# Designs tried in a protein design run: designed miniproteins, single chains. Part 52

Each design is a single chain, and the fold is of that chain. pLDDT is the mean over its residues in the fold that is shown.

## One batch from the design tools (miniprotein)

Design m1788
Fold by ESMFold2-Fast:
Structure m1788 (fold): chain A 75 residues (1-75)
Amino acid sequence: MEEEEKKLMEEVRAGIRRLVALSQAGATQDELNEASLPIVKATKKLLDKLKSDEELGNFAREIERMAAEVRAEAA
């Protein structure tokens, strides 16, 4: 279970990395929208797997931590 959640999180991370690369390469809005779809789908699957509010809260903290790491690397 945790391994499957880890795989979905890695898909989200890879999708975000691809979006950043496409944005820096001057991709069109349509290309960015298309690239965001796998992120949205993986996030929905993660949310569907989290049956309790507590698990949802824990995942929200992990996403926030990941976003903080990306911001720290950019600064």
Scores: mean pLDDT 72

Design m1789
Fold by ESMFold2-Fast:
Structure m1789 (fold): chain A 71 residues (1-71)
Amino acid sequence: SAEQKKRDAFVDELIAIAERDLALADDRFRPLFEAFIAQLRKAKEQKTFEEALALINEALAAVQARAAALL
């Protein structure tokens, strides 16, 4: 559907931004960005918008927790 294509385009844009950040990250933060990108890719594979959104929110929470542990 058009709505699914818009959602996929949005997630692809988030992945592109995260991949850019990964390219600029030092070795200390690289695994954090790689894990985030992997979760965004899994979100695209979900059948419902709610499941996709739940994975995105979980990925953001995991990034925040891991970033705090590195500080």
Scores: mean pLDDT 75

Design m1790
Fold by ESMFold2-Fast:
Structure m1790 (fold): chain A 89 residues (1-89)
Amino acid sequence: MKSLEELLEEARKLVEEANEVRREARKAIENGEDPTPLLERLDELIRKGREIVNEAEKIKVTKEVIFLGSEIGLLEMELWVFKKELKKR
């Protein structure tokens, strides 16, 4: 069983990687490249991050847990926007 600190560090690293992939996906779209592999990677990272934050919440709800949950929520919203933009192209 992972500690709260280990879960928060893992979630933080996933959010950082997801933000990098999000920036890459935006550049791909702007350059007329296929962003599909990047959006699939972003979805995977978001799903893993949400699972870890849910496990952290079962241990203790702290300001950092709430903050990371909010960051993942923003990434989920941005992924939804990317998928909508692709459907309109």
Scores: mean pLDDT 83

Design m1791
Fold by ESMFold2-Fast:
Structure m1791 (fold): chain A 110 residues (1-110)
Amino acid sequence: SKMEELAKKIIEEYKEIIKKLKELKKYADEKVQELLDTLIDQIERLIEYIKWMLENKVPEEEFKEEVLSGLDQILEGLELIKKYADEEKQKVIEEIIERIKKLKEEVEKL
């Protein structure tokens, strides 16, 4: 279904974002590392929740609402990290924010 194809795309996009956040963590101070770990854990839980929704055949409207809520939570986490990050990390975080915003637009069209 269109929902299953979109879910696969979101999961793959979330995995790529986790890789980028883990790379940022290597050169971050302790405060930024804690915020990155919190966001990584949150995205990993959102991946498992998307998988659960697919396995349990959740209606498309509920899937859409839950995924949009998750994307908004990720955006809040990224904005918080950006506030404490140096200029180099802020640029990478801004690229991830734009990627999430594009996913949000695709989900809103479901």
Scores: mean pLDDT 90

Design m1792
Fold by ESMFold2-Fast:
Structure m1792 (fold): chain A 98 residues (1-98)
Amino acid sequence: MKTYKFIANIVEIAKEHGAELKIEPSPDGSGLVVTAESEKFKIESDPSLTSVVFKVSNPAARSLEEAIKAGAVTLSGVEYIPEKNVVKVGTKFAGLDS
């Protein structure tokens, strides 16, 4: 699961900035909610991110990592910008083959 490695990298980057990264399905099932708990590390939603294909195949999954390990979701449209300590997450919900 190559996608799982990319998610692990994002989690590690968040930890380097003293942030705990939380990824959960949105209550309406339209996508995922990504949060971080640090004053020095921010997560920005980007609704204009046009290349994002973002899918949760198992909306009952507790976390993106769990869903990816189960082969239930693939992720694109997550970018880390180290000079700003910002992670951008696409907010469009769409299909991407696992």
Scores: mean pLDDT 46

Design m1793
Fold by ESMFold2-Fast:
Structure m1793 (fold): chain A 75 residues (1-75)
Amino acid sequence: GTKGKIIVEVPEDKVDLAVEIVKEVLGPNVDIEVDGNKITATLRIPSMVIRQKAKAIEKRLKEKGIDAKVEVEIE
């Protein structure tokens, strides 16, 4: 597929910080949707690059002491 999603789940009180980290990794103009404690970023880049970006997000969240679940969906 030509579209992919990175889905980030964090504690509700950490959502704002997680959104900033996602924007720092993916860029300020990335398509982001927030639903409660779930952050979805939609991307049109190669699947391997999406997976690398997801790992970078997870690492940065962990470095900030945030317990996060990061998933990738490739369409």
Scores: mean pLDDT 83

Design m1794
Fold by ESMFold2-Fast:
Structure m1794 (fold): chain A 140 residues (1-140)
Amino acid sequence: SKEELIEEIKKKLDEIFDLVSQARNTLKKIEDPNISEEEFIENAKKLIETVRQIRDKVVELAELTKKLFPKHKERIDRLLAEVQAAADEFIRTVEKAIEDLKNGKISKEEAAKRVKEAYDRLLQALQRFAFAVWQLIQLS
């Protein structure tokens, strides 16, 4: 039913918000100037895995949202593409930061800055997507 789809969409939004909260907590550890290089790399890899899970959940949420609001398919697909692009760029940025840090090309502070800036771009894309989904549900 429509009500069951709305409930599934709300649950998926909650799952995504929980993963975003986990990512934020991992990012705080990465930004700690007292963290070791080994712990930085461990937390950066964990952050990549959390972002991969966010990316997968956003795809699932987009499919549910398009099923409930087929007239908004093009808008949802565009916003989904923005999240996917930002997530893929985030993963590449973090992987390169790990490599450059291991090779002594950048400082731990510079690596943390690059990860934070890429995460902020991903968060903006996620917020635009989540707001569009929330707005559609509220107007139903």
Scores: mean pLDDT 92

Design m1795
Fold by ESMFold2-Fast:
Structure m1795 (fold): chain A 70 residues (1-70)
Amino acid sequence: IDKKLVEEGKELIAKGAYEKNAELVRKGAELLLKAGVATEESVKKLVEGVEKGDTDLVVEGSKGIIQSLN
């Protein structure tokens, strides 16, 4: 697992969430997918949740990423 990609991805997701910037969330989630700590499904749910303002989708996407980090 590339720890640098994981940290960069997490920072971009956090920044995107605070700024309500779905592009930053997407970029961060793609880095986590590349690092092997996210699934395509969790990335899709997280990005869609931010774009739609759907808190449940954001939570489900975030859960998928967290559960991949053992």
Scores: mean pLDDT 74

Design m1796
Fold by ESMFold2-Fast:
Structure m1796 (fold): chain A 70 residues (1-70)
Amino acid sequence: SVLEEIKELIEKTKKEMEKLSVEEAAKLAQETFDKVYELLVKNKASEEEIEEVRKKLEELGKLLEEKKEK
């Protein structure tokens, strides 16, 4: 399903961000956000699916903020 594909993409991005500099992690996060939004729009995701994905994207943003604080 698209939801599973999106979740897998976000999880892979989180793991890669741990290895990257703040600047590289920010770029990867932006690319992931863009890709995820494209998939949601193209597949006409339900309100519940959009909300679940939004929470996962918030986790990604939080990791980036934590990385900046160091």
Scores: mean pLDDT 81

Design m1797
Fold by ESMFold2-Fast:
Structure m1797 (fold): chain A 77 residues (1-77)
Amino acid sequence: LKAKEKLTEVIKKYIDVDEATISHVFEFLEILMKEGHLTEELVLDLSGTELGELLGIKSVHVSDLTPIVDAIKKHLV
């Protein structure tokens, strides 16, 4: 639950996306977490590029996602 909220906050902080996009990403993450496809271990293992591909954010530069991944790792560990 906290990891999910922090992921949303970090994405909002580090990339300029609208609230509708954030809500859509959140719904997708909720499904993945419920199905067990997105675990804390997966988040810790995923690179910024892999996280961007998983979320469908192909137009975002890899460097923009690296701080997001690092922040998630720091909060989950």
Scores: mean pLDDT 54

Design m1798
Fold by ESMFold2-Fast:
Structure m1798 (fold): chain A 68 residues (1-68)
Amino acid sequence: SMEEKVEKTLEDLRKLAEEMRAAGVPEAQIRLFVEAQTQELIDYLLSQGKEELAEKVREEAERLLAEI
């Protein structure tokens, strides 16, 4: 389902952000990357009329950014 694909994408993004941090990538660059990826996903979901799912992505993006 679209929901499962979104959940998988967010989990993969979280893991990638953790790997970037472990590799010594600056926090500012990790934040920009996460913001760009989540915004693209939000824009895509809104274009598909998936407003509730887009809001869930926004909330998860805020949680991810708080952990960086």
Scores: mean pLDDT 87

Design m1799
Fold by ESMFold2-Fast:
Structure m1799 (fold): chain A 72 residues (1-72)
Amino acid sequence: SSEDKRITQEMLDEVSKLNLEGQKFSDEMDKKAKEAADNPEEVERLKQEKREFGRETNLRVSKVAEEAAKKK
């Protein structure tokens, strides 16, 4: 139906937005880690933040897909 197509498009748009924000955060963390290369503790902290944000992004993407499926 037209409604199902709208729900799918809204899901795809939200997933794209979440993936874009996830990539921007990842790139920023990599940049900060490079700038902090002389501080191993800060580099490890930034790597942990990057991993945790990536995990949260994957969970949000999964939730968006599940919620869209429930509306159909």
Scores: mean pLDDT 86

Design m1800
Fold by ESMFold2-Fast:
Structure m1800 (fold): chain A 91 residues (1-91)
Amino acid sequence: SLEEKVRELLNSDSPDLRDQMLELLFEAIKEGKEDLARLLVTTLINDLKHGRIKPKPDDIEKVREMKKLAEERGFDDIVAELDEIISLLEK
């Protein structure tokens, strides 16, 4: 399940953790799994603030696409957290 993939990712020291976390977040938003998306955005913000994830140039565009989808779904609090991620990625 998506929930099992998230659990395994959060318990992993994988060098591609960032890419997998963004993919799982996008999937959670697409599937309308608001609570899972909230867990993932909160974890991603924490990991970015602690320097555990190194941003890639394409990450900002992916997050902007996720924000648009979250806005269309009415996930206002997830939209706010995605804005924080964009701000962290622009630093």
Scores: mean pLDDT 78

Design m1801
Fold by ESMFold2-Fast:
Structure m1801 (fold): chain A 85 residues (1-85)
Amino acid sequence: SEALEAARKPLEEAYEKGYQEGIEYAKKNNLKYSEELIKKAEENAKRYREQLLQALSTSSPGSVLLDLAYKLGYYDGILDYLKEV
């Protein structure tokens, strides 16, 4: 339990970093509501979520898991920003 929590924390931190940077990217580039942009962000988020789940099931290196968690967060952040604007 504690070992799984310790492994989960770095992934959650990578996701949160990606999420915040995704929002900042959308703000800096003045991204506005667009069905096309939302669809692309949803497709990227889905792709990285599926890759992260597969990587977790295949005992992939931590660096790969952190990169995928970051990218998932990044597109989730962009998506949430676009839906709020």
Scores: mean pLDDT 82

Design m1802
Fold by ESMFold2-Fast:
Structure m1802 (fold): chain A 61 residues (1-61)
Amino acid sequence: SEIREEAVEEARRLLRELGGDTEATIERVAQWLQEKYGLSPEEARRLARQAVADVIAEERA
């Protein structure tokens, strides 16, 4: 999905900026998703966790 693709891209950028801090990256991505797409806090955190996991799993993608 487009939202997931953008979340993964944002997670990749933030993970680098935050020195690999996974939890801080999840919080920042979740806030960004709430602001940009109007997702609920629960949905935003779930998607943010998935996006960060995708970045870690897809290091070479």
Scores: mean pLDDT 82

Design m1803
Fold by ESMFold2-Fast:
Structure m1803 (fold): chain A 74 residues (1-74)
Amino acid sequence: SMDELIEELVELMRELGFSEEEIERLRKAIEDKDWDTFDRLMTRAYLRALEQGRLDLAARLEELVREIKRLEEE
């Protein structure tokens, strides 16, 4: 479900050291269909995962982003 994908994405962002303020910005971007803000946050998360050597999180982030956007198009 969309809610399960969002919660997994939130936990991934917390693991990467994002603040609760940035996580709330993510939730609001998804709720408002603000894909520009969403894409900027996801790019920052992806780069942070790479910087931390967390290739597992980078790969999972890409998958979660694809699934969330697919559900939005349905």
Scores: mean pLDDT 87

Design m1804
Fold by ESMFold2-Fast:
Structure m1804 (fold): chain A 90 residues (1-90)
Amino acid sequence: LDEIRLQLLRQTIDAVLAHLETLEPSADPATRKKLQEARALLSEARALLDTGGVAALDEVQRLVSKGVALVTEVAERLNASLFAVLAAQP
C-alpha cells in the first residue's frame, strides 16, 4: 500500500511540474512567483521521495500539499478571470 502511495505522489508531482512548465511563460510576475514557489516545493518533494522512499512519505505529502495548494490558488484566479472574459462574449 505504501508502494501505491509512493507511485501516486510521484505521478502527482510529475503531472503538476509538467503543467507548471506550460503556465510559467505566459504568467504575470505575481502569478509566476507563486508558480516558481510551487515548482520549488514540488522539486524538493520529488528529490526527497527519490532518496527517502517510504520513510519520507509524510514529509513528501506535506510538501506536495503546499505546492498543489499554490497551483490551485493560481488556477482558481485564472478561471475566475477567464469566466469574466467569456461571459462578456456573445
Scores: mean pLDDT 75

Design m1805
Fold by ESMFold2-Fast:
Formats: structure tokens, C-alpha cells, sequence
Structure m1805 (fold): chain A 57 residues (1-57)
């Protein structure tokens, strides 16, 4: 097993966990608990979804 692959997968899992936590905060209306970095991540997700919708149209 490649150590670099394991590290990349661990980082991916951490990023997914963070996204899930941000979604929980948004669902509960705790927007004040989001940091500037968290808001940037949320905006990037929104932009990605919008781009995919445009491509599929």
C-alpha cells in the first residue's frame, strides 16, 4: 500500500467530515458558528453544484 495514497485518503475523509459539520450548522441555523474558511468552502460547493447544473442543461 502506498503511504501517499493513505495520506490523501485521510485528508479526503477529513474534508468530507468538515463539510458534513458545516451542513449540520447550516441546517440548525447556526450560521454565526461558521468561520470565514467554512463559508468559503460552502460557497465553493454551491458554485460546483451550479456549474454541474449548467453543464447538464
Amino acid sequence: MDAALAEAEARGAAAMARVQEIKKLVEEGRLDKLSAEDQQVLQNIQLGEQTLADVLA
Scores: mean pLDDT 69

Design m1806
Fold by ESMFold2-Fast:
Structure m1806 (fold): chain A 73 residues (1-73)
Amino acid sequence: MREIFKELGAASFVAGAKAAENGDYDKASRQAQWGVFFAEGEAREYSQKGLEAAQNKDGKTAAEYFRKAAEAA
């Protein structure tokens, strides 16, 4: 069960990173919010930083943190 939540969280972060790279900050923020719900520890910290960057329309920083969150998940 925990591995399924980790995979769902990682998939949400990867989708968020791709959306941020494409300038779709609304989609990136939505994916990051779901990722934060499933994330713990470092993955949660990185996903929150990515969400803040996406809200500031900083796609490069948002994508970087979302990818780190996916790796930590």
Scores: mean pLDDT 74

Design m1807
Fold by ESMFold2-Fast:
Structure m1807 (fold): chain A 55 residues (1-55)
Amino acid sequence: KKEEILEKAKKVVREISGVDVSDAKTLQEIYDAAVKAPNRDKALKEIGKIVQEYY
């Protein structure tokens, strides 16, 4: 469950923002990277959808 969320979130940030977050160990690290990246609102929305699907 947590591992699937992390992998989907990493893919979303890379595809939307062009930022490599492969080394991130927590959802918070992925979120922090997305906030500073281009297209942040779209990336954060997609991360939120992923989290909602698993919780």
Scores: mean pLDDT 78

Design m1808
Fold by ESMFold2-Fast:
Structure m1808 (fold): chain A 87 residues (1-87)
Amino acid sequence: SESSKLSDEELREAMREYIEANIEAAYKELLEIAKNKEDPAAEEIVKLLEKGEKPEDIVERLEREQGLSPSQREYALAVFEELAKLK
């Protein structure tokens, strides 16, 4: 992938900036997916966020159930931390 030409540090910074700029739209999309029952994982994530579960605990659960790579885990944690700030 052409995105793999970025350093790990540059990729982490770009992901953070993208999440911060797009988190409200991403959260609305996640809620719609959960509402339409298109993905059981999306439904579970929304329930855990609404309960006020810690982002780290949500990521640990997803890693156990879905087998996340280290980069997927880091991305998911950043997303859930920003989602937790919204509600």
Scores: mean pLDDT 67

Design m1809
Fold by ESMFold2-Fast:
Structure m1809 (fold): chain A 66 residues (1-66)
Amino acid sequence: MELSPEAQELRDRYLEEITEAVKAGDYDRANELAQELYRELSRLVSPEVAAQVATQVLSEAIKKAE
C-alpha cells in the first residue's frame, strides 16, 4: 500500500508502541493503540486503507513480540 511520508511516520510510531504493549501482555492497550492508529490514519487516507494498515500493524507487532 502506498502511504504518504506523514502516514508512514504515524504507522511506524504506533507499530513500536503496539509491539511494546503486546510484549508486556497488555492486549487491551495494544487494541486501544490500534484503534487510535485507525482514527488518525483515517484523516490522511481512506477508511478502508486505514483499517488494513491498522490490522497489518497489529499482526506485525504480535509476530515481533514472539
Scores: mean pLDDT 81

Design m1810
Fold by ESMFold2-Fast:
Structure m1810 (fold): chain A 95 residues (1-95)
Amino acid sequence: DRQRAADLFLQAARLLLDVAGSVGGQSVRDLLRQTSDLLRQSARHSLQGDLQTALQLGQQALDGIDRLLSVQPHPRLQQARDLVQQGLAHLRRAL
């Protein structure tokens, strides 16, 4: 489901930006913003029906969150990861 995937990715993107506002370190904040941007791009492609590109961008975002969790464990990052996994599942069902 394209709309549900997009909504989940946008929720995850917001959580990443919330974390970026509360953490120190430029590299961590940059990765949070880059990953948030990937999720917003994935949501846009999902809504446009470009499901393969949306899936690729969403997977890149998931990889970014996993890297962030290895450096800075945070409950909101775990929530964002769960939302991205749910969004990817909706994209796979829409394919």
Scores: mean pLDDT 88

Design m1811
Fold by ESMFold2-Fast:
Structure m1811 (fold): chain A 78 residues (1-78)
Amino acid sequence: MEEEAEKAVEEVRKAADETAQILRSQGKDSLAERVKALGDALAEHIRNAAKEGKLSPEAIRKAVEAFKAYLDELVASV
């Protein structure tokens, strides 16, 4: 469980960082900071919930997929 959670945390942070870099290259610095903050918040939530035994591997994957979908929509809307 925790191993899958740590991989998900890494994946979330990587996606947020890559999206933030794209946004910064476009001069959207405030949006880039927001994306990084959201990624960090989701990563901490996944780590804490997995540590407490409250997340299944499927729930973790679903959360990561939802976050990536959000980032795709965010980039498309700006």
Scores: mean pLDDT 79

Design m1812
Fold by ESMFold2-Fast:
Structure m1812 (fold): chain A 86 residues (1-86)
Amino acid sequence: SGLEEGLKKLEDFFFKPVEELEKKAESLSLEELEKKAKEILKEIKEKVDYYSTVVPQPIVDWLKELQKEVEKRLKEILEKHKKKLE
């Protein structure tokens, strides 16, 4: 269904940039990682803010949980990179 395809595309929009950043983390400086993490968080916030005006509340709640998971994974990428620089 169109709704299932739309939700899958939203999930991919949230997690694919995080997965790509995780794969490339070893080749990037901490400054580059922090910059890319901020860009990902900004884009996700804008997407959640937009959908919060046009989709039912259960989908909004789901998107906010995806946003929290992205924030958690990005924090883990940055902390892991910082530990390797010690």
Scores: mean pLDDT 84

Design m1813
Fold by ESMFold2-Fast:
Structure m1813 (fold): chain A 100 residues (1-100)
Amino acid sequence: SDQVRQALALGLDKALNYAKNNPELFSAAEISQLEALLERAKDPSVSVRSILEDLAEFLKTVSASKRVVIESALYDAAVEIGGEALAEKIGAQLLFYQAV
């Protein structure tokens, strides 16, 4: 099952909706980056690894408060799709790609 892709798509959609409703917090460029990541997550021809790597890089560019919002949306989505185990797996992968 493509649970990682489903969790990323759901989490990015939640984060994007929050960002669009809070334009004073999220810039147009940050919103566009979230939209691009969501589009790639919905495309089965795009590698899940490449999405995780680019999402990790994006998370390094945003403020700590914005990062918490995005990571919370991703966590909630992962729990909804595959429970705590999927959330821990995705979280560990994002931390790994942020460190390298």
Scores: mean pLDDT 87

Design m1814
Fold by ESMFold2-Fast:
Structure m1814 (fold): chain A 60 residues (1-60)
Amino acid sequence: DELLEKAYEISALDTAGVSQAEIAKRLGLSKSTVSKLLKYLKENPKSTSEEIKKKMEELL
């Protein structure tokens, strides 16, 4: 699933120290989408793949 792949790419790039603005540019997303997803993942570290996918769909 492309949405789930993008969500995991956002998380991996953030962990590697890439800025939210740079992640947004690399993935063709808004900085707002990246910021909100990262906030969701930090607040919900045990989220399932289905929950992460739903969050990505809400943010797009």
Scores: mean pLDDT 81

Design m1815
Fold by ESMFold2-Fast:
Structure m1815 (fold): chain A 82 residues (1-82)
Amino acid sequence: LEERVQKAIEEARKRGYEVYIVRDPEELREAIERALKEKKNVAIVHIGPPPSVEEAVELGELVREAVRKGVEVEIYDFTEPS
């Protein structure tokens, strides 16, 4: 798991994205809001836990707003496949 996290960070940096490492849905929300305010392309590495359904909806709306404003947001979510 840690090796996959490091790989995601390195790949994002190679692509010129700012990298944020978040451990909970509140940090994830803050990272997206910061990217939107600064208008910077970001890669967010989310280690978990995953957001609730309600949190996921709110986060999805923020990501769509960022994309609409020309800001790319990539989220790398490291959860088990099933």
Scores: mean pLDDT 76

Design m1816
Fold by ESMFold2-Fast:
Structure m1816 (fold): chain A 73 residues (1-73)
Amino acid sequence: ELPLPVRVLQVLADAGRPLTAEEIAKRLGVSLSTVRSALKILQKAGLVEARQEGDETLYSLTPQGRATLAALA
């Protein structure tokens, strides 16, 4: 199975829209804390960006994140 950070990138790509950490956790069947840890790593790597919308944080792929997934196809 692919490493969790790569699976997070795939979920974001498959959704085609910004997702909350809770939505990503539901799609992957993993804990919210596990997803948050992966998202922090991905944000530091520049593969995912975070945007505040009201009281929610939405996560989306950066151009670099999309290129990384394409290289794995």
Scores: mean pLDDT 83

Design m1817
Fold by ESMFold2-Fast:
Order: sequence, then C-alpha cells, then structure tokens
Structure m1817 (fold): chain A 88 residues (1-88)
Amino acid sequence: MSDETRERIREALEKQAGVKLPESFLDALIYASQGSVRRALYILELLAQGYSAEEIGEKLQLGQDQVERLKPHEDIKLPLPKEKVEKP
C-alpha cells in the first residue's frame, strides 16, 4: 500500500476520532476497507457503536482474515457525531 493512501485514511479517521490512532489499528482498518476511506470510516463508526468484528464482517461481507484483524480493536471507544457533546 502506498504511504499516500495510508496517510489519507489516517487523516480521515483521526479527524473523526479527534485523536491519533495506533498504527496497528490503522493497518486493520485499511486491510478491512481495502484502501477505501469511506469504508474505513464506516467500520470505525460500527466499532464505536459497539459492534463486534464478527458483526461488522457480516454487515460488510468481509473475509475471516479481515475480521480477525479487527478483533483486537473491537473495544475501541470513539466519539460519534451524536456523542461529541456528551458521552454516556
């Protein structure tokens, strides 16, 4: 994967999260999204909503290898647009 594609996805994801993301998490999101920033943002949003890697795989028809890469990050908590003012 090109450094440009990785940086573009990182910038979009970090903008949504409001924080810097670990490289391992970025690798998992890029792999599952196949380099699509929109798909990576959607996966990030589902993880933030508490969906498991298995559930995300079913929703997006991901391969088992993509699901397995997301499992270490399924507990990630990120601000969603509706939660940026108040976190329950």
Scores: mean pLDDT 71

Design m1818
Fold by ESMFold2-Fast:
Structure m1818 (fold): chain A 88 residues (1-88)
Amino acid sequence: SLAEQLEALQAELDAALAAGASRETIRAIYQRIADLLGLPPEVADLVVDGIEANRAGRREEAQRYSQRIRELRAPVVEELRRLAEELE
């Protein structure tokens, strides 16, 4: 199912982040998540750039990337919430 695929990809992303995986590895995983959820293709680049900024201690830059990612994800999060409400 979509939920099972998303759960597996999120677990893979969490493991990669915990292991300090390369930019390329993190981007590839997030691109699969973005494709699965119908997010704009630029989201994967924003995620890896944000992670790099955070790792480098560039807090203000990392915060701007986080905000942009949240804005791009908001429509998908709202749609998933609406679908969940139908499972009463």
Scores: mean pLDDT 78

Design m1819
Fold by ESMFold2-Fast:
Structure m1819 (fold): chain A 92 residues (1-92)
Amino acid sequence: SALEEALSEEQKRALEELVEELKPKAEEAYKKVKTEEEKKKETERLLGELLARAEKILAGASKEEIENLSEEEKKAALEAYRKRVQAELAAM
């Protein structure tokens, strides 16, 4: 909750849009896996792509009235976001 309070509404919306974009890609990738190990590798790949894009959002790609986070706050927000998305993908 504290991290969600630190993010602007624009940043929160952009992060949620990334998750919604990646869920269909994860579902399609998971249909092609034959083992739990393959699913783990696909999850790692998808998380890597997501984190790169999320890092840009947290760095303030849009400068209009957004709250700028410190480096430690950005790292904490990215880690919390990663864990949340990883849990959602693991539940698929």
Scores: mean pLDDT 72

Design m1820
Fold by ESMFold2-Fast:
Structure m1820 (fold): chain A 108 residues (1-108)
Amino acid sequence: VKEEIIETLRRASVAIDKALEALDKGDYETAIKYLNEAKRLVDEAISLVEKADFPPEVKKEILENLKKARDYIDKAIEAVKAGNTQEAKENLEKARDYLGKAIELVES
């Protein structure tokens, strides 16, 4: 179960990296596509964590970090739609930070 969660979160991180590459190229449609994929993968990881046998406090921390990552992805999507590329990138760096924290907690 841990390996599946980690793989799903790593795929979400790759989708964020692909969105950042698309933003650098001015390809906003492709950026939004990858951000929606990242959001879907984070939601999948949340479902997997909720079903997994983690200690209650660890599970709560993982879910809080994943929900923060999802919130920042949503903010990045809205920033892209508004043409605010720099704000989108700042929100995606926050999303990546929270995904990293969630992965570390799952690996513990």
Scores: mean pLDDT 89

Design m1821
Fold by ESMFold2-Fast:
Structure m1821 (fold): chain A 85 residues (1-85)
Amino acid sequence: VAEYRAKFEEDVAAGRALVAALAKTASPEAVAHLRAALDHAARVAELQLRAIEAGRPLSPEELAEARAHYAEAVAHAERALAILA
């Protein structure tokens, strides 16, 4: 269980480092959407990780929250890709 949290923290840090590197050369608007997508994706992962750590499934409320954050992550990623195209 601790290994999943450590891996989650490493993945989030790696994603943030990548976005920071892109910020030096890419469109600021595209970078802002990539950061937002990463933050929403991290929130989904955190909700899943909390349930795993507690040895339980996601509650209906947590599942609804995770779905909302997932939708926002996808929308922001799509906007970033459209700007970069």
Scores: mean pLDDT 80

